# Designed miniproteins, single chains, continued (3): the designs that were tried, part 108

Each design is a single chain, and the fold is of that chain. pLDDT is the mean over its residues in the fold that is shown.

## One batch from the design tools (miniprotein)

Design m11757
Fold by ESMFold2-Fast:
Structure m11757 (fold): chain A 77 residues (1-77)
Amino acid sequence: PLLHPTTMVVDGKKLLEIVKSLFPKDIYGGILQLLRMGMAGAFPPVERIVFTNLPEELKPYIPALEKELGVPIEAEE
């Protein structure tokens, strides 16, 4: 929707727990893969991502994830 961007809300703490379990050798790649899967399954298409409960460990990845996914990423804390 043009006036109301389709927002994917992600719990950053839960995401980190899942990534540590499934992708322990590549945390960044695991995050990127899970976010891409979430976006690919979404209809209408995701226009932005909002992280809730974003851990300090994930904050350095946000600019790279935003660039790789091609959507703005915001943190709500």
Scores: mean pLDDT 80

Design m11758
Fold by ESMFold2-Fast:
Structure m11758 (fold): chain A 60 residues (1-60)
Amino acid sequence: MSRREIFTEVAKEIAEENPDLIEVKVIDGRTYIIVKDGTTLEEVNKIHAELQRRLGERLA
């Protein structure tokens, strides 16, 4: 499987679990998450950490 396919699948899973998540982007190898207005920094960090964790598990 390509890294892009794994990323797309994981991003879809995270978005389904987190309705505050609007979009996930990859720029210069860094993952950015775009969330609904009013989402706290703690929630943003939690979503980002979970996304990175699942990507690491599937790319191992």
Scores: mean pLDDT 73

Design m11759
Fold by ESMFold2-Fast:
Structure m11759 (fold): chain A 62 residues (1-62)
Amino acid sequence: MEEERRQKLLNELREYAKKLGLSDEEIDAIIQTLEDYFKTHSLEELEKAVENIKKALEERKK
């Protein structure tokens, strides 16, 4: 069940990053970083990390 929520979060981030014009390579690097982060952190911490990345990407694009 947690795996399904994790995959949904990562898929939503992938779609969001594509809308902002990131390359597939950049998106894959971000997703891999989050996968590694989840190995040592909770799902709630992963959700916060995803939110922070979305904000950072949006700020970078202005």
Scores: mean pLDDT 78

Design m11760
Fold by ESMFold2-Fast:
Structure m11760 (fold): chain A 65 residues (1-65)
Amino acid sequence: GAMSAEHGAELGKAYATGFAQYELGAPATGFEVTLTSPTELTVTATSPKGTATLVLPLAPDAVLP
């Protein structure tokens, strides 16, 4: 559902931000969220040092929190 996708996108952005800061030593300045399949969401964080990509699984039968 829309809420699980929104939660996944927000969690993915937060995780990608932390990953970019940890790996690249710079905060993320932009995010791109793409639904790559019915069960996968891809979040790409952009920073002055480069980009970090996170793939989030979206189960079609997942129960919303």
Scores: mean pLDDT 64

Design m11761
Fold by ESMFold2-Fast:
Structure m11761 (fold): chain A 97 residues (1-97)
Amino acid sequence: TKKDADEAVEIAKKLAKGEGGRKILADPSGADVYLKKMEESIKEYQKKGEELKKGTPEQAKEERDKWEAEYEKDKGLVDAFLEILAKRDAELAKLAA
């Protein structure tokens, strides 16, 4: 649904700093499978965050900069995903009218 997709996109934007977000955005297999993958990716993201906290401030900044670079690369996937959702919403609205 659009609400689930909007929530997933917000989570995926945070996870796009890691590989998990990319996997979620690429998989159209349905809501239940999508939500499971989202939960797994959140766990991976949280684990990476805990690992960053154990480093020095300099190491944490370097890893954060790498994550920001990954996010920028994945931004195109997020935008493409949103365009697909908007197109489907428009088609469903025409069928409901």
Scores: mean pLDDT 52

Design m11762
Fold by ESMFold2-Fast:
Structure m11762 (fold): chain A 98 residues (1-98)
Amino acid sequence: MTPEEREVLLAEAEASLAIMYASVAIRMGKRVPEEKREEAVEELEKAIERLEEAIERLEAVREALTDPALKARLAAEIEALRETKEEVEEVKRELKER
């Protein structure tokens, strides 16, 4: 394992955890009763923060990479994180409108 491969794997592990947390927050947000709406919004906000941190780390690792295949892989993963973030923001918006 090269040092570059290790940094990629660690960044991908953080991204995977951020996506899993976001998935749980989204599921909870879509089913929460009115009395727990504010708590659900807070969990969605934490999911957004975790996704933003994971995106920043993946972008930093990608910039340092020389391997074009690894760069392309991280670019695809960054897009998946951005799409997940947009879904979290949409669920948060819908909760605030209820």
Scores: mean pLDDT 85

Design m11763
Fold by ESMFold2-Fast:
Structure m11763 (fold): chain A 83 residues (1-83)
Amino acid sequence: SKEMEEAIELISEASLLFMEYSILVSSNTLTPEKAKELIKRLEEIKKKLKELLEKSKDEQVKKALESEIEGIEEKIKELKEKI
């Protein structure tokens, strides 16, 4: 479904941002400016995921969306501690 395709794309985008964050932290190259950029991008993804969650009737999709939103909120909290 279009809903499932949009969910997969958003989850994939969030996963790439999580990976970028992990690499930047491990290499000690995360700047406050880059942290703010990552927060902005994650907040935009979170907003879109919440909109999909409100529209979804599929229990498996809802569970996946809720899990991803929680993960994004945790990562935003970590990033805010870096600025």
Scores: mean pLDDT 87

Design m11764
Fold by ESMFold2-Fast:
Structure m11764 (fold): chain A 83 residues (1-83)
Amino acid sequence: LPELVPPSPEGQRILEELRPEIEEIARKAVENNPNLQGAKLYAVNQSENLVIEAGEKAGLSDSDILALSQEARRLATEAVLKA
């Protein structure tokens, strides 16, 4: 496809369902890490693992799982900055 397609509609629904968990991961990352960069790294890694596992269980393609992981990284980073 010509454009970079964000996660599929199914992937987007999985992301939306997992958003509160990503926000909770970010909150705990900030609480347990006095260093902002450490909190970001922790939240990003945990959130990526969470969406990869959910995407695999849902039978998403590798490309969709990659798109999910990229969006999870973005959401986790934003959540840490807002916490």
Scores: mean pLDDT 80

Design m11765
Fold by ESMFold2-Fast:
Formats: structure tokens, sequence, C-alpha cells
Structure m11765 (fold): chain A 71 residues (1-71)
């Protein structure tokens, strides 16, 4: 995949977590991993989403803004 495609998918995952749609975030991670030829473990996906969702909302919003500007 192009770097732009990977960046956009990463942004969609972060935006889903910020919106509180953790199930959509998990689905996007599964799709991204499978597109890269990987089979992700559900426990690893759950841990990642929980860790990111535990971040302060302001920190997550800043990360999304910086990532969007880098595209």
Amino acid sequence: SSLEYQGRVSLEILEAILAGDLEKAKELIREAARSAGLEPKEEDIDAFVEEVAALPKEELEKAIKEAREAL
C-alpha cells in the first residue's frame, strides 16, 4: 500500500477511537493488518485500542491533527 493509504487508515482508526466507536477501530485494524499480509491476534487488537482510548482526549485530538497535517 502507498504511504498515504497507510496514513489515512491510521487516522480513521484514531478518529474512531476518539468518537468512542471501539468496534469500528478494531475492524479497521483487522483490515489494515490483513492488507499487509498479517493475521492479528484479537488480544493484541483489544490491548491496543484500550491503551489508545485511555489517553486524554486532548492528546488524542492533537495526535490526529498532527497526523492529518503530515499527509
Scores: mean pLDDT 79

Design m11766
Fold by ESMFold2-Fast:
Structure m11766 (fold): chain A 87 residues (1-87)
Amino acid sequence: MSLEEQIEKLAEELKEKIEELEEKMRNGTVSLEEAQKELEEIKKILNEIAKLTEEYPSKKNQEIFKESDELTKRAALLVLEMEEKLK
């Protein structure tokens, strides 16, 4: 597997996990604790993408990281909103 293919695979996994988490939050089928745990797993994938992109910087890899970072920030905001509503 090329490094680019590895980064693309990690980005796809991250996107799938975010979409699953967002669907569970929308349907009310996830607790705050479970949502926070899933977000931590998403952040771990993002950190791996970041490390690989720093080791092998390319325009494409940087674009993939930026998209993954934006998706992760969106998921984090939704988890924060869920936490605030439970106060």
Scores: mean pLDDT 84

Design m11767
Fold by ESMFold2-Fast:
Structure m11767 (fold): chain A 67 residues (1-67)
Amino acid sequence: MRKEKLEELIKKLDEIRQQILASRDPEEIERLRDEMFDLIREAAKELGISESELLRELNLLLKEKEQ
């Protein structure tokens, strides 16, 4: 289901963000940012929605998860 795919995407994005924050290597940080962009783009393409629609749904799930 879409919701489960979005939750998995959020988890992966958060893991990459944590790695970026922990990293002091600019080259590694650039690779991690590229990975985040690829994940967002591929997920939007797979779901057949725009990137803005994907981000809206991710924000809704984040509010639910942080409760």
Scores: mean pLDDT 75

Design m11768
Fold by ESMFold2-Fast:
Structure m11768 (fold): chain A 83 residues (1-83)
Amino acid sequence: SFDQLALELAVALERLDEARARALLAQLEGMGLSPEQRQQLVDAVLSFLSTADQETIDRVLAFLSGQSGPLAAELRAALEAAF
């Protein structure tokens, strides 16, 4: 389900599991998410990462900067604005 994939992406990002995060991000990009679903994903990732330290946030931002696609860009922009 979308909710399960969103949670798994948030967990992979927090754990800095780049291989898993890349696979999940590619899958989500391929799903043709609605604007509402993209916002839900952004909100879920931000909420989950709100407990992470700044070093983890900086590494997630570096990872996302290396990813292609509108969802990766949207997540990066949201994280830069929030943290």
Scores: mean pLDDT 83

Design m11769
Fold by ESMFold2-Fast:
Structure m11769 (fold): chain A 60 residues (1-60)
Amino acid sequence: VDLSKIPAFQPLIDWLMERYGLSREEAIELIREWGISSVEELEAVLAGKLKKFDGSEPVL
């Protein structure tokens, strides 16, 4: 899948796999369902998730 060739998508895919227990394919499908089709949209989502993560300091 094209998303797996983009380095910027790798951390988001790994994060979804760990947080929701998804397979890589399922994580990629979720990204597509969110309408993320470009690196620019991904960067906006990552910035939003970092700011809107359930905690002020997203440490394990």
Scores: mean pLDDT 62

Design m11770
Fold by ESMFold2-Fast:
Structure m11770 (fold): chain A 83 residues (1-83)
Amino acid sequence: VSEETKAKLEQAIEEIKAQGQEAVKQLKEKNLYIFNVLRDAILEKPIQPGDLENPTVDEEVSQAAQSLSVEELKAKLEVLLSE
């Protein structure tokens, strides 16, 4: 996984912690791939069809990101992105 992907994920985490659900919505519009990776890492479950259209998922991602430290989220992302 690229360093660019990690940087975008770290930026997304900071924006979600600062702006909540609005940052999640903007991330989906700007970079769907980064949103999917972040959601998968935070919720620790496979991406399901229809999740992208579900506002409850946006809220769950926002709340989970708020409950975890930036370092904890980075650790989860690094595990998910390492193969």
Scores: mean pLDDT 68

Design m11771
Fold by ESMFold2-Fast:
Formats: structure tokens, C-alpha cells, sequence
Structure m11771 (fold): chain A 74 residues (1-74)
């Protein structure tokens, strides 16, 4: 059974995977739109997390997804 905060991490990773899949399907997506969506995902997760380890994992996951998206859009 996942804790509520572990569920937030899992939900955040799922949202990042969905965004990455959407960008791969439409590489003409504006970078500004992608940046706004990544920031919204990050801020929503940070608002619901207090565990520093889970916060670090969310930041790492967002950073990794941002790098993959940047490679697709470049």
C-alpha cells in the first residue's frame, strides 16, 4: 500500500509520461506550452508533498522529462 505522498509521486510520474507521449505524437507543440505544463505538474506535486526525499524524486523526474522533451523539440 502506497502512502498518500508516495501516490503523489506515482501520479506525477504518470502525468509526466502522458506529457512526454503527447509531445512525441505532436513534436510541433510550442516549447512555452510544454514549460507551463511541466511547471504546473511540478508545483501541484510540491504543494502536496512534505517528504524531502519524495520532493527530490519529483524534481529529478520533472528534470529528466524536460530533458527528453527538449531533445524531441530540438
Amino acid sequence: MLSPEEQVLAETKARLDELLAEVRANPDTPEEEVDRRLLAILMDALRRLSDPALIAEVVAAVTATAREIRAILA
Scores: mean pLDDT 83

Design m11772
Fold by ESMFold2-Fast:
Structure m11772 (fold): chain A 97 residues (1-97)
Amino acid sequence: SEVLRALAETLEREVDMAEAGAPQSEIDAARDEAAARIEELLAKIKDKEKLEELEEALRRVVEAVRPRAEEAAAAGKDVRLELAREIARRLREEAEK
């Protein structure tokens, strides 16, 4: 699951940049670059079964963080960074299975 690892690394980098006080424009640029790389990795997956396994892993991460995502929508920016860190951790756990 190279895609899941790349997603985790992207979120970890965004959190690190935000904590270091990087401008939002620099964080957005880093996200766009990472999104292009993830799209290339996805395009290389020809096996339908592997795509279904990736989708299932992403669904498990989304379902696990959904209650916190709803709370984060009503809370400040710090809660969004904490949520991003939690998502990255769960993506890494799924990548190692």
Scores: mean pLDDT 76

Design m11773
Fold by ESMFold2-Fast:
Structure m11773 (fold): chain A 84 residues (1-84)
Amino acid sequence: SAAAIEEERKKVLSDGLSEISKLTGDRNKTSLDGGALSALLDALSPELGERARRDTDRNVALLTKKINDALDDMDKKVSELEKK
């Protein structure tokens, strides 16, 4: 029924948004912690701060990819439900 499809759609959106929210929190925390570490290391050596910044950027990029993958998965599931 249309009501059952709408209920499933709401569940997909709720579950997907919950996962994306968690990943976004992890990404933002990684960026903030890495920024603080980079600033501390910059006081010792610009090279150490730059390395910490690159490591943070890499980890943020990995979390951003997971967020994009979760968004794509959610969009695909919603699209499949709309075909029913």
Scores: mean pLDDT 87

Design m11774
Fold by ESMFold2-Fast:
Structure m11774 (fold): chain A 70 residues (1-70)
Amino acid sequence: SSEEIRKRFEELVREIEGLLPQLPPERQEAVKANVATLRNSLESSKDLAVQEQYLLELEGLLRTVKREVS
């Protein structure tokens, strides 16, 4: 459901936010901007499959951030 997708999205955002202090300030701002763009896209869509695609993009962003802090 859209509610479950939004809940999972915010869980991933919290995980990303926990890693942000390990990145340079310029990367923190870029990641925050990317999260904001994905959130706006998710909130603008009423199609469940499209919402799931934005969730997968956020999961990709989390993987990228995890790689950068490794």
Scores: mean pLDDT 87

Design m11775
Fold by ESMFold2-Fast:
Structure m11775 (fold): chain A 72 residues (1-72)
Amino acid sequence: MKEKLRKAAEEAARKAAEETGIDFEKALEVAELYLLEGKSPAEMMGKANELGMSEEQAAFLWELVEKKKKEL
């Protein structure tokens, strides 16, 4: 289970980095916070803002992560 969630976070982070120009490591940290740690959407968005992600970058990553979460 944890390995599948980690891989989903990596895929979402990589796609967000490629499409929006956000740093992969920052996107991965935000994605893992939601998928692996089960933090709320508000906490995830707070972390994205702390890491310097734009609202558009955060929204795109959120969409990818929500899609992956529903598939699991």
Scores: mean pLDDT 78

Design m11776
Fold by ESMFold2-Fast:
Structure m11776 (fold): chain A 88 residues (1-88)
Amino acid sequence: MKVDPEKAREEAEQMVKAVREQLEEIKELIKEGKYEEAIKKAVIAGTVAGLYIAAADFLGEEEAAEELRRLFEEIKELLKEAEEKLKE
C-alpha cells in the first residue's frame, strides 16, 4: 500500500482532533453532573483512542501517537473521577 506521508500526517491529526473533542465533551458532562453519560462517553472515547494510538504507531506518526497516549490517560482520569462522583 502506498502511504502518502502528507495523508498519513493528516489522518493522524484528525485522530488527535477527534479524541480531543471527545475529551472536552466528557469534561462538560462531568461539569454538568451527568456522570453516567460521562462514564459511557469516556469508555467509548478510551476505546477509540486506543485504536488510534495503534493506527498512529503503524503510520510512524510518533508525535500524534504520543499526544493520543496523553489524551488516553486524561480520559482514564476523567472516567475514574466520574465513577467516584457517581458513587457519592
Scores: mean pLDDT 84

Design m11777
Fold by ESMFold2-Fast:
Structure m11777 (fold): chain A 98 residues (1-98)
Amino acid sequence: LPPEVRAEAEAVLLLRHAMVLAEQGKAEEALRAAERALAAGLPEDDYELLLARGEALLLLGKREEAAELFRRALEEAERRGAPQEVLDRIRRLLEEAE
């Protein structure tokens, strides 16, 4: 695979790992995995990255920061035509952070 394609695959894998860690309540590990995904080249405005980081921050009690990331994630997900189920999940997380 070309280096760019490999880097993108690594970034996506790190993002998926961050999401799983957040679901397991491993907030600090989830945040580190999300930061590594960003460093690997994932766009900062990727709605899944914003969600993973927001969930980790919410677990750490940083509700205001989490709510800001969830608002951005909702806006980006809507812009990119994410499925209604994804939009509904983001809205539930935003309500939890508020």
Scores: mean pLDDT 83

Design m11778
Fold by ESMFold2-Fast:
Structure m11778 (fold): chain A 58 residues (1-58)
Amino acid sequence: MIVTIEVTVGPDESVDEKMRAVAEALRAAGYEVLPASEVENAPVGEATKITVVARQRA
């Protein structure tokens, strides 16, 4: 099964830290994070939107 998760990261939060936490949670739940995940850069002071794509591990 493939799942798509949208994560909103506030302007004062680290995108890298948030992505790492989400990836760890997904792997712990038995999912593999796919390269199709993407980051939409926002103007300064706005939230960054991240799309994480994962599939259930075999």
Scores: mean pLDDT 72

Design m11779
Fold by ESMFold2-Fast:
Structure m11779 (fold): chain A 74 residues (1-74)
Amino acid sequence: SPLEEFIAALRELERLLREAARQLVENNDMEGLARLQALVGELQREVGRALEQNDYRRALELVRRAIAEVREIL
């Protein structure tokens, strides 16, 4: 189901965000950390809006895009 796919993608994103934050902190990359925090803030706002509209497919697309963006940071 779209909801199950969304939850699975969200868990993968959370794993990648933890790893990205760890690497940025270990490298003392404070600008990278600020960019990561901005990405998370924007994603939370956009996903929240999609969920308010019961648009689980849009929420999934947004999370998948964020996964790709975080992988580029790593």
Scores: mean pLDDT 88

Design m11780
Fold by ESMFold2-Fast:
Structure m11780 (fold): chain A 91 residues (1-91)
Amino acid sequence: MKKEERTILASPSVESIKEAVKEATKILVEEGEKAVLELKEPSVDEEALKAFQIAAKEGMEEAAKAGASVEEMLEGANKGGKQMEEAVEAN
C-alpha cells in the first residue's frame, strides 16, 4: 500500500526529508498533469509541462535545503496541484 513500506518512516533524518521531497514533487507533478489533461487544450505545450516538472522538483529540493519541514513541503505540493486544477476549472 502507499508509503507504509518506506524505509525511513519515523526518522527526522536527511533521508526522510529527501523521501518527502520526492513524494511532494510527485504529488505536484501528477496533479499538474491531471489538470492539463482535463483541460485538453492544444495551448498546453509538452515542453512547458516538462519544464514545470523540473522546476517543481528543483523547488522542493531547494525548500528542503532551506530547512522546510516535511509537512510544509507536502502541503505546498498539495496546494500547488489544487491551484492548478482550480485554474483549469475556472477557465
Scores: mean pLDDT 60

Design m11781
Fold by ESMFold2-Fast:
Structure m11781 (fold): chain A 74 residues (1-74)
Amino acid sequence: SSEVEEALALVDELVARLERLRKQLGTWDEKARQALEARKAEMKERIRKGDQATVELVRRQLAILDELEAMLAG
């Protein structure tokens, strides 16, 4: 469904933003890449199974990233 597709896109956004932040902080390596890929796969699987708690967790994490990025900018 479109709702599931939207939720899966939020996982992709979260993972991409975490990768970018780790690269900026100089903490991006193969271990970090593998861990992030595994977590991405796990979150997407939970969402496909209808785990609304995982969708809510992803939205909350994105909101926290928005707040942190705003604090760093000003």
Scores: mean pLDDT 86

Design m11782
Fold by ESMFold2-Fast:
Structure m11782 (fold): chain A 66 residues (1-66)
Amino acid sequence: SAVDLLEAALDGSREELLAAARELLKSPDPIVRAAGAELLRAVETQSLEEARAVARRIIDSLRRAL
């Protein structure tokens, strides 16, 4: 699932978070694609620590949406 993918990448490198974001963007689910776009922006524009914080918030949001 998208949540499992993000949890696996959460403590990883910037490259691993970027790969996770790109994988979410391939989802047929528009909510999952929106999450991927948000994470991609965070990885590209923010520090690694801030990008990880965004990923944690996305995980929580996706769990509430399901």
Scores: mean pLDDT 84

Design m11783
Fold by ESMFold2-Fast:
Structure m11783 (fold): chain A 125 residues (1-125)
Amino acid sequence: MKTYTYKEVVDAVVEAFADPTASVEEQKRRLAEALGISVEEVDFLIERFTPKDLHPLTRLVLAALALIGLFNGIIIRYEEIDLSKPISSYLDKIPFLTKEDRDALLKALGVTEDTTLEEFYEKYS
């Protein structure tokens, strides 16, 4: 397995979500390409770390956040999700995330810290 730095993983996630008009499948493909892994490996991360009953875009975003956590040595699992909670509550689970990295992730996702997962889902559904 290729060794990745934390910054390379954050930059890959930001790049994957930089185009808000892209389909979920295109964003997934971009994330896989940026990380040098297969789309099937991204699907494995989604199934492993996110609830199956969520919208595909929400699952992809949460899997990407779990991946950033994993490369920091923290395993983030989302078995039950409170959709009313702001995105900041999920970002707060990622250790050593700088304000610059946090701001870049929020901008790439087209949301603010106060945007709930429910609002995010409704916006892109």
Scores: mean pLDDT 74

Design m11784
Fold by ESMFold2-Fast:
Order: structure tokens, then sequence, then C-alpha cells
Structure m11784 (fold): chain A 89 residues (1-89)
């Protein structure tokens, strides 16, 4: 189960990713704070940026997820749905 601190950190990471304001140093700091690899941070960032989610949608996904892998899975699902939407035009 994700702690409140982990949920707040994940939400901050994903919101910054979606806004395009994440520096390389911030990505490394988020990796250390969450106890995950930089590669996993980069996967989360890419999924958030591709999904076109609002800040509220990001917060809901993080709050509904029980693990970091579930957050990534839910973001990747929304990313795939957005890609399909774009190619149906």
Amino acid sequence: SLTVSQRETLTSLLVKANRGTLSKVEREQFAEKLGISLGTVNKLVKAAQTSTLSDQDIEEIVNQSTSLSEVLSNLEKRSKEEIKRLFLH
C-alpha cells in the first residue's frame, strides 16, 4: 500500500511531468525519494505526458492505486486510450 507521503510525491512528479517542467535533477530526486529506478521515473513521466490527463485525473489515479506499479499501469492504459482516440480521426 502507498503511504500518504508516496502519494503526494507521485502526484507532484506526474503533475510536473504533464506540465513539462521536470528537470533531470528533479527526476533523480523523485527516483531517490520514491525508492525506484530512474528508468521507472522516466516510464511514469512518458505515460503522464502521453495521457493528456488533468491535475485532478492524476490525483484520482494516484489515490485509487494501491501500488506504484498500479499507478504506472493505469497511466499506460490512459496513454493507450488517448493514442487510439487520436488515430480514430
Scores: mean pLDDT 81

Design m11785
Fold by ESMFold2-Fast:
Structure m11785 (fold): chain A 99 residues (1-99)
Amino acid sequence: SELHKEIEELLKTAEEEIDELLKQGLISPESAERYRAIVDALKAGLAGASREEIERIAKGVLSELELRLIYALVNSPSLEEYEEVNKRLAEEALAEAAR
């Protein structure tokens, strides 16, 4: 599926962005660990996910996570602001994945 491949590429980009933000000191190790847990959960879900589930993930959780990580990388936000945003986004993404 082209959609499946697109999501795999989004997850790979998210992992690379998490690593880069952590390397630059723009996110805490705790925030990086939360994001990695979300990516791992989403990867596990892909193996058994229906097309409808894949589309839901792509349009919601993954797109929002990717946009937030890109925004942060471009705008170099403070660590404190990043930790608050990352905590909220991680909680929202985990809640959505648990549905």
Scores: mean pLDDT 61

Design m11786
Fold by ESMFold2-Fast:
Structure m11786 (fold): chain A 90 residues (1-90)
Amino acid sequence: SAAERALALYERALGLFRRSLETPDPRERVRLLEEALRALEELKRLISFDQPQFPADIAEDMMKLFSREALEKLERELRAALEEARRELA
């Protein structure tokens, strides 16, 4: 379902972001952060095209995670981390 795919993409973006914080290799960090941003962009497209239908008991909490403000905040954090990793390679 669109809801399951949205949640999987969100978890993928967060997992890749966490892994980027654990790696000492700035090249690996760049790769992980670029993959996290791709997952986030796919999530944003999925939400705009096919609004996820979550079960009523979790719908409010899930929609807060996928709010424009929450996704924009995550995107800013990922882009800032990517810029720092790229500076280490220069």
Scores: mean pLDDT 81

Design m11787
Fold by ESMFold2-Fast:
Structure m11787 (fold): chain A 101 residues (1-101)
Amino acid sequence: MSKEDLEIEMRESTKVVAASVKYSLAKRKGDLEEQKKALEEMAESYRRAAEEVTDPELRRAYLQGLGKYYEALSEVLKKLGKEEEAEKYRKLAEEAYRQAE
């Protein structure tokens, strides 16, 4: 693990923690649009981290997390009636998990 990888992890983890708090509050309120926005922020952060990190184990961890966020996005989109977007994110989750193998 390089100093650069550590800096990426610190930057992106801070963003994910903030988005995770927003997601939890939105879930409690039943606000599907805010749940979607928070999950998009978490997924985008993990996508950037996976693309930028050089350590293979760290990249694998971010890809596994990205898959989980894409799965959660797919489920929220189904509840919103956005079937095409839900299927897109389901496939993105499968691809993220495959890249983590």
Scores: mean pLDDT 87

Design m11788
Fold by ESMFold2-Fast:
Structure m11788 (fold): chain A 67 residues (1-67)
Amino acid sequence: SSIQLNRDRLTAESEIQSIAYEGIVTPSHESLSEDERERVLWARENPEKARELVEQRRQQIQDLLDS
């Protein structure tokens, strides 16, 4: 139903939001360069765009694993 699809979408968005912060913020948080810190700040201000970048990166990794 449309209600269930809406709930599934919200859950997926929440998961991607978490992945967006993890994927951009921390490959290794103790060794973040200034460029990476700027990305962290940018991701906090632009979570939707950060989510899009993480999704593109996930797709690239998946394509490599399937190759």
Scores: mean pLDDT 57

Design m11789
Fold by ESMFold2-Fast:
Structure m11789 (fold): chain A 74 residues (1-74)
Amino acid sequence: MELSPEQQALLDSARQLLLDLRAAQPNLSRETLETIARWILAELEAWAREHLSPEEVAVFRAALEAVIAEVLAE
């Protein structure tokens, strides 16, 4: 599954944001981090729906969910 450079940059930014947030707020609960991750997912999916085809949106959403799962897995 190949993502465009723009889609990959957004995924990398989302991963980095979640990692930075966890590092800056080590007392942040997993539940709160998961809630923030869902907000990021919703916002990036909204961006994708405006700029990508429905098929590309599905692929991008799956990649975002994988990134969130990786960050939350420790």
Scores: mean pLDDT 78

Design m11790
Fold by ESMFold2-Fast:
Structure m11790 (fold): chain A 90 residues (1-90)
Amino acid sequence: SAEEVLEKAKELLKKLEEEFKELKEAFRRGDLEAAREELQEMEEIYRELLEVAEKLKELGREEEAEEIRLEAEIMLGLALIMVGILELLE
C-alpha cells in the first residue's frame, strides 16, 4: 500500500539522518576514515530510498516522493562536502 511505502521511506530517511549525525561527529573530530565509512552507509541508504521514492511516485504520491528525495539529496550533498573538506586538510 501507499501508506506502507511512505512509512518505509520515512524510516529510511530517519536512518539517513542518524548516519549523517555520526558523520558530523567524525567531522568534528577530524576523523577522515570514520567520515568516509559513514558516507558509504549514507550512500547505501540513499540508493534504497531512491527505489522506495520511485515506488511512492508510481502509487500517485509524487509530491511526497519528491520531498523525501530532495531532503535525502541535501543531506548526502552536505556529507560529501564535509568529507571533501577533511580530505583537503589531511
Scores: mean pLDDT 89

Design m11791
Fold by ESMFold2-Fast:
Structure m11791 (fold): chain A 84 residues (1-84)
Amino acid sequence: MLVKVRLEADVDAPEAIRAPVTVEGVQPSGAVVTLPAKLVEVRQEGNVAHYVVEVEAPREWAEGGPWALTVDGQTAPAEATVVD
């Protein structure tokens, strides 16, 4: 079953704050996958940009996998919340 996952991450000083966002997750099998992300919100505070994005993933990835967000070549750990 695919679920909507909301991901939040803080990225240090991205030069292109509106650059395409991708998300990396780990499957239960241990495989790393890259998913295109829908940008919901980005808010800049000084030199840090807070990103809120959504992806669709199987529920098992949403509940157990570590998540990372990449924008403008910078990767940051992401907090995941299932939105169902």
Scores: mean pLDDT 73

